# Ledger of designs, part 11: designed miniproteins, single chains

Each design is a single chain, and the fold is of that chain. pLDDT is the mean over its residues in the fold that is shown.

## One batch from the design tools (miniprotein)

Design m355
Fold by ESMFold2-Fast:
Structure m355 (fold): chain A 67 residues (1-67)
Amino acid sequence: SFEEKLELRREIEQAAASAETEEARDALLDADVQLGLADITEALGLPELAETHLEQARKALEEARQL
């Protein structure tokens, strides 16, 4: 949903503000790119691909939190 994507974007921004390693920043950049791909694929009427990209964004954010 739009609200879910907005919440995830906020979490990525919060993580980015506290990221101290290049690896964490790279993972957060990947999360942002995947979230953007989720937006565009949803707009194109491809909800299954949008869900795949949204899941990849969540995984990248979680990876960044471990770095």
Scores: mean pLDDT 86

Design m356
Fold by ESMFold2-Fast:
Structure m356 (fold): chain A 73 residues (1-73)
Amino acid sequence: MTPEQQVARAVALNEAAGADDEAAVIRETAARLRELGLERYIPLGATVAAETGSVDAALEEARRAAREDERRR
């Protein structure tokens, strides 16, 4: 799945379940990760946002993953 498809699916599933607030957190997380150039970590960020309800927690986890990937270079 592309990051865009992952976000769209997560949002659609949460909206169908009546979890509009969770869908909003997932959308905000994706937008913030795109602004930071961390688009490849959107699927991870969406998962953390859905589990925690926190954009900040999702961004922290995405940055942690990016740092780990940077070590491989």
Scores: mean pLDDT 73

Design m357
Fold by ESMFold2-Fast:
Structure m357 (fold): chain A 72 residues (1-72)
Amino acid sequence: RNKEIASLINLDRVAEDVVDWFESMKQVTPMAVAVARVYYRALKADPRHQETAKRLEEIIKRLEERTQEPVV
């Protein structure tokens, strides 16, 4: 629960980097959305990372919208 996240002292930096990577993603697949949801659940589980979780939630929404777009 809290111990798992507490062991990741650099999680904020890693999470920000991962979030930026998803946001910069040019090609979006359903698998990328699934992976983003896994990171979102991990961040959402810790109240200390709620801001990063909210950013990732917004990115997931954009990724889901983009996966509906035909590849041109």
Scores: mean pLDDT 65

Design m358
Fold by ESMFold2-Fast:
Structure m358 (fold): chain A 96 residues (1-96)
Amino acid sequence: AGGDPPIEVKEFKLPGSDDTVIVVHLGAGLTDADLERVLKEVEEIMKKIDPNKNVLILVIGTGGGARFALERLIPELKKRFPNATIGALVALGEGF
């Protein structure tokens, strides 16, 4: 839905290493269109990386729906990018 917070995909290089970390920030939900967009954005980043170098895909979920979005996204990332290492972090609410 066009009113939901946008999902962000960001790339980082580790200092002192040629390894790349791709961070995916998830909001409260994941539509089929969001899933396809995330997979395409990760694929575009992967195409720019030397295939002999390691890639970590770190998925960060925030908010009450993030766990379900994460459970949907992780299997598809593993299926499409079997050579990448996948990590996940769920941050539930910013109530202290």
Scores: mean pLDDT 73

Design m359
Fold by ESMFold2-Fast:
Structure m359 (fold): chain A 76 residues (1-76)
Amino acid sequence: SEAERNLEKARQALEAGDYETAVKYASEALTQALRDGNWRLAAEAAKILAEAYRGMGRTQVAEDAEAFSRELEARA
């Protein structure tokens, strides 16, 4: 799916330390997964988003994304 492709791109960017690209693709994956009702994939996208923001030093945004990921995981 499109969400799965974007999630994979986000993971690759995160591994490369390209946090801006990871945020872009994780955000796209999250939006698509939420649209599709895929709570598990949405939770994974939110986790990558949190890790990317933490890598950028944006601690509060990272904590918010982590909390959202846990909320989504509970719905899966």
Scores: mean pLDDT 88

Design m360
Fold by ESMFold2-Fast:
Structure m360 (fold): chain A 94 residues (1-94)
Amino acid sequence: ELLKKLEETKEEIKKEVEESEELAKKAEELEKEAKELTEKARKAAEEVEYPSEEERELMEEVVEGLELIVKGVALVELENFVRQKKKEEEEKEA
């Protein structure tokens, strides 16, 4: 029995490590995508010739707003991924 308990514990630890790695990879992917989208938006704004300084400042505020929105979307997508994984675990136990 002791040997069997050790084997079971080993399998549980391996499963938890694999699940943690998947979550970490998904978080990294979403963060990278959010960063790339924000960078593209900033670069596009910088390449536009503005007739006034007020319009330039307004565009900078718009880019900052977009950065917050993109980060918010990435967070929601990560939360949905975690929720889906939790649901899959519940279905396996049922």
Scores: mean pLDDT 66

Design m361
Fold by ESMFold2-Fast:
Structure m361 (fold): chain A 75 residues (1-75)
Amino acid sequence: MFSKEEDEAAVETVRRDTAQLLELLAKLEKEGKTEKAKELAKLAAEQARGLAELAESHGALKAAEALREAAKLLE
């Protein structure tokens, strides 16, 4: 099971990675690569949902919530 410190560190990682991905998606759209941005966003949302289930199964409840929020932002 994840410790409270590990769970909180995972939340920070998820939020940082999500912010970086959103910036990448915005850059792709600005470059006219809208279809690539949509494909990447969809794949990332699917991966985030899978990781959320895995995190929850290991007791990382805050990380799981952050991953589900990331998936909603990317949907």
Scores: mean pLDDT 82

Design m362
Fold by ESMFold2-Fast:
Structure m362 (fold): chain A 116 residues (1-116)
Amino acid sequence: ALAALEAELNAIVEKYAPKAQAARSAEELAAVAEEVLAELDKLIAKSTGGVRELGLFLRAVARTLFALAIGAPREEVLAHIEELRRYAERAFSDPQVLADVAAYAERLRAAADARE
């Protein structure tokens, strides 16, 4: 379950990180992002319970990071951050973990705000 999710996530990172680094335009990076999100969707579709909730949270993190890297509109990035926060509340019950996620979300918001 969790170990299988970790192994599949590592395989996705190993496959797509070189492609993302090789991207020369926002359009090329967006194509890589679509492939990564599609692979995550397949993985989540096979998951249940807490593993599914964790997968949805990680997908929301990936969506937000790609949106920032691509230069997506601020409103789109903010919508992804709100989705990330909602999935975190479903995936985690530890108040310290939720506080760390909230701090991370504020850093992502600051990154979006720093763009012109």
Scores: mean pLDDT 83

Design m363
Fold by ESMFold2-Fast:
Structure m363 (fold): chain A 71 residues (1-71)
Amino acid sequence: SLEEKARRVKEALEKVGFDPKKVEEILNALRGKGDTGISSFYNHFRIRRALSDEGISVEDAEELLELASKL
């Protein structure tokens, strides 16, 4: 279900130290948007890998972030 998939997104993000309630920060990390610093690159890589390890595409994660933030 969409709720189960959103819960998996939430858990994947939390395991790598992201707060699922910070939807805009997570979207910026997923898209590589914002500061052109080493920290931004590190966050971009780390978040995408965490989702990939759970079999979650970036597109699915972006669509499910709002739901995941409310769980």
Scores: mean pLDDT 75

Design m364
Fold by ESMFold2-Fast:
Formats: structure tokens, C-alpha cells, sequence
Structure m364 (fold): chain A 62 residues (1-62)
């Protein structure tokens, strides 16, 4: 289920496992350009923004 994978990606972002979160988003069909935005926000320490961007990107492809 898409939402279960998104939840896993959000958890991984919160734990600092940014690369694993990116892999999940890619497996869901999120474009690399949107994944890059999520990764950039997470690396800046802005986890709230990273989670929001990931959620919005997944919603756009559903």
C-alpha cells in the first residue's frame, strides 16, 4: 500500500536514514526532482518540511 510505504519513508527521515527514505519514495514512482527536494530539506535538519514535501509528492502521483 502506498500510504504504508510513505509512513515508512517518513519514519526513516525522522531517524536520519535519508538514503533509505529516498529509495522508498523512488519505488513509489516519485520523480527524482521531488526526491531531491525531500533529501535537501532533511539534510538541512528541516524534518517537518522534508515530511511535508514527501507527503505532497506522493499525493500528486496518486
Amino acid sequence: MVWSKLSAAMLLLGSGDIDQAADILRSLGVPQSEIDKVVEAARRGNLKEAIRLAEEAVERIM
Scores: mean pLDDT 81

Design m365
Fold by ESMFold2-Fast:
Structure m365 (fold): chain A 87 residues (1-87)
Amino acid sequence: SELDEKIDALLKKLEQSTDPREIYELFLEIASLAYEKALEAGVPRDEFVAAMQPLLDEMRKAIEEGNIDKAIEIARKLYETARELVK
């Protein structure tokens, strides 16, 4: 879908970033679009948030530590987890 193409493009941009602030903003945008896709598939907001909260917490920690490699890993994991929720 066009939404999946947008998420993939944002993930690629995130993977090329070296600015922790930009990585965090791109991550939040990916999470927002993933939520829209989950909502379209009938996934309740509370279920989505419960599944995503550990990844949001890990991302915050990775950004605070300046661990860009870990931040990229978490962003990929968020998208994978969102895809599983839609099934």
Scores: mean pLDDT 83

Design m366
Fold by ESMFold2-Fast:
Structure m366 (fold): chain A 94 residues (1-94)
Amino acid sequence: SEIDELLSQIEELLEKARNAKTVDELEAYLAEIAKLVGKLLSKLPEEEAKRMEREFMGELARISAAARAGDRAALDAHVDRLRELVKEMAEKAK
């Protein structure tokens, strides 16, 4: 399904972001993730989409901050939290 394809693409990009060699490379992957997440959110009721978008934007900011600080443990934790949030979005979009 389109939702399963979006989820698979986002999960692949999250692992690429986790293994990014530079902050610029990470930011490029996060931008692609944001585009795909926008497509998932478009399939949700407006109130749920707004709530989940706020949570998503928060986790993106934390991933970026962890990468800039060189905090690998924090980066891994926030990537994992973002993956769980995206899985919740996909379930609600079905």
Scores: mean pLDDT 88

Design m367
Fold by ESMFold2-Fast:
Structure m367 (fold): chain A 59 residues (1-59)
Amino acid sequence: MSVAEQIGRALRAIGAGVDAKYMGVSFEEAMARAREAVADLPEEQRELVLKATRRIIES
């Protein structure tokens, strides 16, 4: 997977977090969408992106 594709998937996950914070998407639904977006990323990148997404929802 290219770096651009990895960035695109990370941005989709972050977008799910923003939707949960501002648009009324549930935490569980947003995290499910984020996990789907980053499923094919390396483990360390998946964990960092999911933590960032969660932090956006919880902030």
Scores: mean pLDDT 80

Design m368
Fold by ESMFold2-Fast:
Structure m368 (fold): chain A 95 residues (1-95)
Amino acid sequence: DTLEGFFERLIRKFEAAGELDLAEKVREAAEKIKEVLEKAKELGNLEALRLVQEATFLIFEAGIYLDEGDFEKAREAVERALKLLEEAERLVEES
């Protein structure tokens, strides 16, 4: 199972559940993960890499919460992931 395939399925699951805002936030997170990961690897920024890995794990947890019907915890996990990705993006831009 690819990471991209996981994100695509998760976005589709949120859309099917009527959680269009969460679907859009997961799409944003997936794009930021891809972009920041590439920049962090090029710069050797270990802190940014760590934040991207933590954010990716939070998106996996959001998928588990969605499958359990816990939309509040799914939202919290996605929003936390986006905050970590904003921090990682700042670190690679200020490097």
Scores: mean pLDDT 86

Design m369
Fold by ESMFold2-Fast:
Structure m369 (fold): chain A 95 residues (1-95)
Amino acid sequence: EILQEFLEQMRFNAAASEAIAAGNDEVRALRLEIREKRQQLLQAIENDDSNEYAKLAEEIRQTKGDLLTAVADFERARGDLSTAEFLYHRAKTLE
């Protein structure tokens, strides 16, 4: 289980990095949004703001789904249908 989760995360990270390196602005913007929301999430923890934490956690979950779909669209467009299918299924599991 831990090894499978690690390998899936590595596959996603590799695909996202390749999309960004290829100049995919949507993937870059979504990665930046997640990074910014994670910093806000840390601030909510420091402030003991459970409502803000819950809101940011949900927004991060939704943006992760969008990011997975954007990376899948990039992989599909470049002909890597196997990676695209994997990422689309991963996005659906966040639903």
Scores: mean pLDDT 84

Design m370
Fold by ESMFold2-Fast:
Structure m370 (fold): chain A 83 residues (1-83)
Amino acid sequence: HMEEEARIVAEAVQVATEEDLAALPPEVREAFLRIREALDAAPQTREAWIATAAAVLSSLPPSLRRQVIEAARKLVEEARRKV
């Protein structure tokens, strides 16, 4: 479901450190930076963030979109482990 994927990506962009982003493949890192820039420019509401992340994800090639979503899931899981 695209809304769940967009929610995870929006959360990942908010919790990711510069070190986390530097460890990503260049194409995935660039996609994350574009999503972060779009979220920074969007209204600061949960609904606007999810909608903005979904719009950017929908503009990405399917293979890159999948890689971004997979990276986002790992980043969110790691952030949650830090308590």
Scores: mean pLDDT 79

Design m371
Fold by ESMFold2-Fast:
Structure m371 (fold): chain A 67 residues (1-67)
Amino acid sequence: MSDEELAARAEEHIIYAGMAIKEKDKELAEKYLKLAEEYLSQLPEDHPRRAALQARIDALRAKLAEL
């Protein structure tokens, strides 16, 4: 899988996690966030999209914790 495919899959699962949080589905949100984190962990440390994707995951983790 290419780095761009990994970044795209991380972003896709971030979007799905956000939708699950909006619907108050904690289990589904956790599942999608874990998948996003797994894809992000495969990206090189210097990948230009890594920091922004990590920040989005962290923001959603904070929202999930408040549910």
Scores: mean pLDDT 86

Design m372
Fold by ESMFold2-Fast:
Structure m372 (fold): chain A 68 residues (1-68)
Amino acid sequence: MSPEEAAELAGEAGTKGDVELFEKAMDAFYKNGYITEEERKEGVEAFKKGDGAAAARAASKAMERAAE
């Protein structure tokens, strides 16, 4: 999965409140080396707790690194 595809998936997960979809997006960013395992776990936990700002920050870090 490309970083662009993962970003689309994260956005879709946010609009649907779909934790599994968000986990897939974060896992894709991790497997491509754009985030650490800890950042992946923190992002998913934030999403599960309804902390949209923290979840969005985790995805944004991956996208900033992927844009390089």
Scores: mean pLDDT 80

Design m373
Fold by ESMFold2-Fast:
Structure m373 (fold): chain A 85 residues (1-85)
Amino acid sequence: GDMLLTIGNGNLGGMINLDNGMNNYLNLYDDYLNDWFNLLNDGGTLDDINNLLNMMNDYLNLMNNLLDMMMIHGDNMLTYLNLLG
């Protein structure tokens, strides 16, 4: 599973991969946000705007899931560090 947590390079590598995923979703969100503003400026239909907003919400939910996974990674790392010190 993507959430297999280990100490050291494994945890760091996992967090870097999650961060890269988050940045990819942020870029996709920004692209859809720009498309949404373009639809408003060009007089797009309400249905087109709503479909774009739904896609943006889907990406936001994926980003929130990645953030939750990153937080779990950090908490587990802190737990192991506390056991060592």
Scores: mean pLDDT 70

Design m374
Fold by ESMFold2-Fast:
Structure m374 (fold): chain A 62 residues (1-62)
Amino acid sequence: MVAKGEELVKQGLALIEKGDIDAGSALIQQGVGLLVAAGENELALKAVEEGRKLVAEVKAKQ
């Protein structure tokens, strides 16, 4: 669960960085859900914060 959640977050962040905000955000949400289910609340919060920051950064460059 944790490893899969972390992998989905990593893939989502990479998609957002490429400008695919919708697909990347969906993967981060799935990964965060798995991390929360595994009790990794700190990792889940960190993933949400990084995703939010990256979305804002990508949108600012458009």
Scores: mean pLDDT 81

Design m375
Fold by ESMFold2-Fast:
Structure m375 (fold): chain A 68 residues (1-68)
Amino acid sequence: MLSDEELEKQREGLLEFVDATLPSVKDEAVRAEIEALAAELRAETDPARMAELIRRLGDVLAAWLAAQ
């Protein structure tokens, strides 16, 4: 399990990457999923759920990058 500090660093890095990348996401369904996961991650306070959301958002972003 990631420490609270590592978890916050991962969240901040992913959300910054989302903000930079989102304008380039032309697939409406992929964009909507990224926006929904990012919104959930921004609002989440439970470390276990944050870790799950970080992983899921990371997987979606990685899949989108691989498809480019």
Scores: mean pLDDT 81

Design m376
Fold by ESMFold2-Fast:
Structure m376 (fold): chain A 74 residues (1-74)
Amino acid sequence: MEEVEKKAEEIIEELEKKKETADAETQRVIDLSIRMIEKVLRDESLSEEEKEKSIEAIYKMTKEEVAKAEQAKA
């Protein structure tokens, strides 16, 4: 649990930093992703492995969406 929680905290911190320079639409995507990560961490029905996999999937999708949004503005 501590390992997954620490990893989630690092991801949330990185996303919060990205949010500071993002536009309103990208900020909304980041906010939703942070809420999803927090929900996964609180889900007692999930194993530690399932939580880690879900958090990594959310993070990957968020990074891809942010990258697409940045590319669309070029």
Scores: mean pLDDT 79

Design m377
Fold by ESMFold2-Fast:
Structure m377 (fold): chain A 69 residues (1-69)
Amino acid sequence: SLEARARRIAYEITLKIAEKDLNSPEVAKEIARELVEDEDPETIQRLIEILRSNPAVVEALKEILEKKK
């Protein structure tokens, strides 16, 4: 399901950001791009909702979504 896929990707993004232990918006955006650039727009939209607490990740996801229009 789209929900299960989005939640799995959200977990992977969060884990990779945490493992780097870097307070860098640029690194967070890079991780988000690498994990979601091949995802469909509906999955990306759901990811934006799940990861709303991380502004840098949300910004990167919105940029990817715009490029798919």
Scores: mean pLDDT 80

Design m378
Fold by ESMFold2-Fast:
Structure m378 (fold): chain A 78 residues (1-78)
Amino acid sequence: MKDEEAYRAAKEALLKVPGVDEVTAERAAGSTVNLLRFLGEEEVVRLVTEELQSLGVSEELARRAAEEAVRAALEARE
């Protein structure tokens, strides 16, 4: 239930970043929520950034999107 809220928050944050489409946002939001269960914030930002770049998002936008997604997911879990 908190994971559903974290997923929605991360997806919404990702969709606000230019160059992130709905499919990319859904995939990256799912990865963000899942990885935060096992890894620290810095490592999750790194891995989500790499995933977004593999999906065609530029490096600068991918880093921004990953940081915003991780932040939104953590805030939604409080």
Scores: mean pLDDT 83

Design m379
Fold by ESMFold2-Fast:
Structure m379 (fold): chain A 57 residues (1-57)
Amino acid sequence: MKQQKLQLYQQALEDARQGRRGADLVLASDPSEDGRRTAEDALEVAREKVEQARKLL
């Protein structure tokens, strides 16, 4: 059944959007090297989740 996999993919996309917004907020509040690293890690995790969910389709 492909419907459940589609829902997981849509959830991963939403999680990625929230992660990107979180990264933007981190950079706005802490533009230091640590803040940049935290934002980059969050964006990479979001990208990986989307890629993994995409493989389910």
Scores: mean pLDDT 75

Design m380
Fold by ESMFold2-Fast:
Structure m380 (fold): chain A 66 residues (1-66)
Amino acid sequence: MKKVELELEGKDADELQRKGIEELDKLRPEAGVATKAAGRGIGEAVKAGATSAKVRAEGEEVEVEG
Protein backbone atom coordinates (compact mmCIF):
# COMPACT_ATOMS: atom_id res chain seq x y z
CA MET A 1 0.00 0.00 0.00
CA LYS A 2 1.13 3.54 -0.73
CA LYS A 3 1.37 5.73 2.36
CA VAL A 4 1.45 9.51 2.79
CA GLU A 5 3.05 11.33 5.72
CA LEU A 6 2.77 15.11 5.92
CA GLU A 7 3.87 17.58 8.58
CA LEU A 8 2.30 20.97 7.95
CA GLU A 9 2.51 24.34 9.66
CA GLY A 10 0.68 27.56 8.83
CA LYS A 11 0.10 30.89 10.53
CA ASP A 12 -3.63 30.05 10.60
CA ALA A 13 -6.03 27.29 9.57
CA ASP A 14 -6.49 28.76 6.09
CA GLU A 15 -2.74 28.58 5.41
CA LEU A 16 -2.61 25.04 6.81
CA GLN A 17 -5.38 24.05 4.37
CA ARG A 18 -3.62 25.74 1.43
CA LYS A 19 -0.28 24.05 2.17
CA GLY A 20 -2.05 20.72 2.59
CA ILE A 21 -3.75 21.06 -0.79
CA GLU A 22 -0.39 21.90 -2.43
CA GLU A 23 1.34 18.83 -0.97
CA LEU A 24 -1.56 16.51 -1.79
CA ASP A 25 -1.69 17.81 -5.36
CA LYS A 26 1.92 16.68 -5.83
CA LEU A 27 1.12 13.16 -4.55
CA ARG A 28 -2.33 12.61 -6.12
CA PRO A 29 -1.19 11.00 -9.42
CA GLU A 30 0.68 8.18 -7.63
CA ALA A 31 -1.09 7.68 -4.27
CA GLY A 32 -4.73 8.60 -4.91
CA VAL A 33 -6.36 6.59 -2.10
CA ALA A 34 -3.85 7.60 0.59
CA THR A 35 -3.88 11.18 -0.70
CA LYS A 36 -7.68 11.37 -0.30
CA ALA A 37 -7.41 9.96 3.24
CA ALA A 38 -4.71 12.53 4.10
CA GLY A 39 -6.99 15.25 2.70
CA ARG A 40 -9.74 14.17 5.09
CA GLY A 41 -7.29 14.40 7.99
CA ILE A 42 -6.16 17.89 6.99
CA GLY A 43 -9.81 18.96 6.66
CA GLU A 44 -10.54 17.75 10.20
CA ALA A 45 -7.54 19.66 11.60
CA VAL A 46 -8.60 22.83 9.76
CA LYS A 47 -12.17 22.45 11.08
CA ALA A 48 -10.71 22.27 14.61
CA GLY A 49 -8.82 25.54 13.98
CA ALA A 50 -5.38 23.93 14.04
CA THR A 51 -2.37 25.85 12.74
CA SER A 52 -0.18 22.73 12.49
CA ALA A 53 -0.91 19.12 11.70
CA LYS A 54 0.96 15.87 11.30
CA VAL A 55 -1.03 13.57 9.04
CA ARG A 56 -0.34 9.93 8.25
CA ALA A 57 -2.44 8.03 5.74
CA GLU A 58 -2.08 4.45 4.52
CA GLY A 59 -4.66 3.21 2.06
CA GLU A 60 -8.00 4.49 3.35
CA GLU A 61 -6.86 4.85 7.00
CA VAL A 62 -5.79 8.24 8.37
CA GLU A 63 -4.25 9.47 11.63
CA VAL A 64 -4.01 13.19 12.48
CA GLU A 65 -1.97 14.87 15.21
CA GLY A 66 -2.43 18.64 15.66
Scores: mean pLDDT 73

Design m381
Fold by ESMFold2-Fast:
Structure m381 (fold): chain A 101 residues (1-101)
Amino acid sequence: MSLSRDEQVQHWLKSLSGVSDEASLWGLATQLIAIRAVEENLSKEEVLGILKAVGEKLKERGLLNENQLKGLEKLTVEPTPEQIKLAEEALREAEELLKNL
């Protein structure tokens, strides 16, 4: 049985739950990345690269808690320049969403 778009997004979020939380800026960015992964059929490696880039940017800003830092350490992929751009876009959207909540 093929999964619905929403079921596919939930599967991605469940797979990524060990590296972010949904209440944080990184959690919101992860949700946006999961939606994009379903819509653009991104690979697991591409998604992990984007998450690594998001996590590193948030770490530089001092916005990660201890559990999120441990999640970031599990991401051993090297982000590409394209994945870094997608991370910056996702963070910008997540910041705008967080301000409007």
Scores: mean pLDDT 72

Design m382
Fold by ESMFold2-Fast:
Structure m382 (fold): chain A 66 residues (1-66)
Amino acid sequence: MAPEVVRSERRYIFRTASGREFEVREVFEEIDGKRVPIAVDGDYTVETAAALDRIGYEIDEELAKK
């Protein structure tokens, strides 16, 4: 049995208090019905990672409620 692999991408833009913008692209593959992050591209910094974590948790909470 050959599992199907489907690729999807997300793009994020963050602005800091200093007016700097960070652009990050995440690549996911669906493997056996599970969405697995395989790559992160773009301006990936500690600040961008922290912002992604916050946004991710908020989205998960909203989806769990609704």
Scores: mean pLDDT 57

Design m383
Fold by ESMFold2-Fast:
Structure m383 (fold): chain A 83 residues (1-83)
Amino acid sequence: EAARTREAERRALAALEAAAAKVADDPARVLSLRNVARDVRDAAAAGGAELRAMLLGAARMLASVPVTAAEGEELRRLAEELA
């Protein structure tokens, strides 16, 4: 529902902020994460299914790099909760 979608959005944005803090010395990577955060907000506004798909893509991106793997796992778990 809308409440579940809003909670997932809030937690996903927090995980993306945590990831950005870990890569703060890389402006290009920080910009990439800010773009993902915008995409997450847009997807959440569209609905739970759209948010779920966006979170799975973002989770894969973050999990591919060891320093942000924990945040990637958090996004994957949030996507599963939206199923």
Scores: mean pLDDT 85

Design m384
Fold by ESMFold2-Fast:
Structure m384 (fold): chain A 75 residues (1-75)
Amino acid sequence: SGELTDASINAAMVDMTRGVLIATGTDEDVARIVAETLAKIPDASIDKALEIATRLIKEGKSVEEATKETVKELE
């Protein structure tokens, strides 16, 4: 609605997605990457985002680097 900023809506969506993923057993760093990716690409496959984020974290990428690469691979 017009009483909420896009930034506050995006922050709430990220927090919600991250919370659900952590509650279902996802690693905190992976959950953050997936949540940030879905905030930028809402129609992205959660399963593919999880696969890519998990691979990049295993490769030693930072959360910020992994998020950028996950977004790029899913565009």
Scores: mean pLDDT 78

Design m385
Fold by ESMFold2-Fast:
Structure m385 (fold): chain A 83 residues (1-83)
Amino acid sequence: EKIEKAKKAIDEILEIFRQRRLPVETVKAILDAIEKGDYETALEIARQAAEENPDAPPLSDAEIESVRFYLEQAVLKSLPIKK
C-alpha cells in the first residue's frame, strides 16, 4: 500500500540522516523523488549520498524533525485526491 511504503521510506531516510548530513542538492533530489511517488529511488539517492560523504556529521534531533516534516509534505503531494 502507498501509505505503508511512504512510512517505511521516510523512516529509513531519516535513519540515514541520523548518521550523516547530506548536501542540500541531494535533499532536494530525495524530496523530488518522493513527490513523484518513487520512494525506492528516494531511499537509493539517500544511501548513495551517505556513502559518498562518509565524513559528514549526523543531523541533530531538531534537524531530523525538520527533515521529517519536509518528507511528509512531499508524500502528501505524491498522493492524488479523488474529489
Scores: mean pLDDT 77

Design m386
Fold by ESMFold2-Fast:
Structure m386 (fold): chain A 85 residues (1-85)
Amino acid sequence: SLLEEAERLIEEAGRHAREGQEAEAAGDLKTALDHYEKAIEKLEEARRKLEQLPRTTEVETRLGLLDHEIRELRARAEELRKQLA
């Protein structure tokens, strides 16, 4: 189902975000950026799948949480890009 596909993508994004945080803590900013960008891509794919579902309270809540997480990861990725330039 679209919901199950979205949940799988969110799980995969969570793993990439975690690996990015670990790489950043280790000072490997390029690896951290690569992981954050992969996390963003998967969250955006999950959002597209959720957007195909009827707008129930649950779907709206999940979309809001995804938008928040994507925004935070994009800000983090942008900061790393500035440090790598």
Scores: mean pLDDT 90

Design m387
Fold by ESMFold2-Fast:
Structure m387 (fold): chain A 114 residues (1-114)
Amino acid sequence: SKSKELEELVRKKITEGKLLKPEEIEEALENLDEDSVAYFDVLLIRYEVEGWSDEELLELMEKAAKLGFYGIQVRLLELATKRGAPEELIEEMLSLLPEEWKEAARAAIERAKE
């Protein structure tokens, strides 16, 4: 399907360190399954450019938690830290991760502060 082909294209570009163009971001968000890892990967790229509210970040963290996308939660924490999110928000986001992922998340937060 177009969605599956687009998911593979997005995954390949991200793995190869290639940037998605604005038009590719829009097409991906319109055509990818909103519960897929690829959809979240595209949202994270958009977040790096546009930024999001505290409420939007928490909603994405909760959705990723429900889907078991703990790697996405770690990346959201890293990006939020790089963009200067308040410590209170970072701690709230961190609380949504399972214990086994919190060490990796704390390491990502510390690297993002450098």
Scores: mean pLDDT 79

Design m388
Fold by ESMFold2-Fast:
Structure m388 (fold): chain A 80 residues (1-80)
Amino acid sequence: MSKEELIEILEEVRDLSPEEAEKKLIEELSKYISEEIAKKVAREAVTLLEGGMSAEEIAEELLELIKRLEEAEKVEKELK
């Protein structure tokens, strides 16, 4: 998933209710990342959108969050 793709998705969901935005973000993100990570990222995205943050700023924050969560998931799988 590119930063540009994430920005486009964020702009699409900006006018939706928080519940609809979260659902759509989970559906789109789950194409690229695990459903568990997609749920966490979607909740953060909705919070940042409601806070009035720009799609570019949110995309940067979410990509960094995705990297951290994917690394944590890999470590957890190696320990099991």
Scores: mean pLDDT 80

Design m389
Fold by ESMFold2-Fast:
Structure m389 (fold): chain A 69 residues (1-69)
Amino acid sequence: MNDEIAKEIGETVKARLLAAGVPEEEAEKYAEEIGKAVLEALKQGASDAEAVQLALKLEEKKLEEYKKK
């Protein structure tokens, strides 16, 4: 279950990053990093809702860093 949720969150993050104009390779890298962080949080006892909120927060930070480049 945790792997499925982390994968779905990662795919959603990648789609949103691509829609925001991030290049495919960079969007995939960011989505993979966020997916790993989400999976680790779930393994440490985070709820599905907390995992989604973490992914959204990390996505916003990655978009801000990309926009500064």
Scores: mean pLDDT 79

Design m390
Fold by ESMFold2-Fast:
Structure m390 (fold): chain A 65 residues (1-65)
Amino acid sequence: SRAEAAARGAAREAGASEEEARRAGLKVQTSDNAKEAADAVREEAPSLSEEQAEAAGRMAYALGQ
């Protein structure tokens, strides 16, 4: 989906590994809003800081709409 692809891209741009980005993308796909998307990235990409995860999740949600 667009949300999944956007989340994978945003997480990788923020410095997440390929595996973390893949997991984040799958979980963001099921998110209903930007906050859930940010929480999904934080949970699935623990190598990212809270700020990086929030930014990646919000961008992914916006780009996936």
Scores: mean pLDDT 80

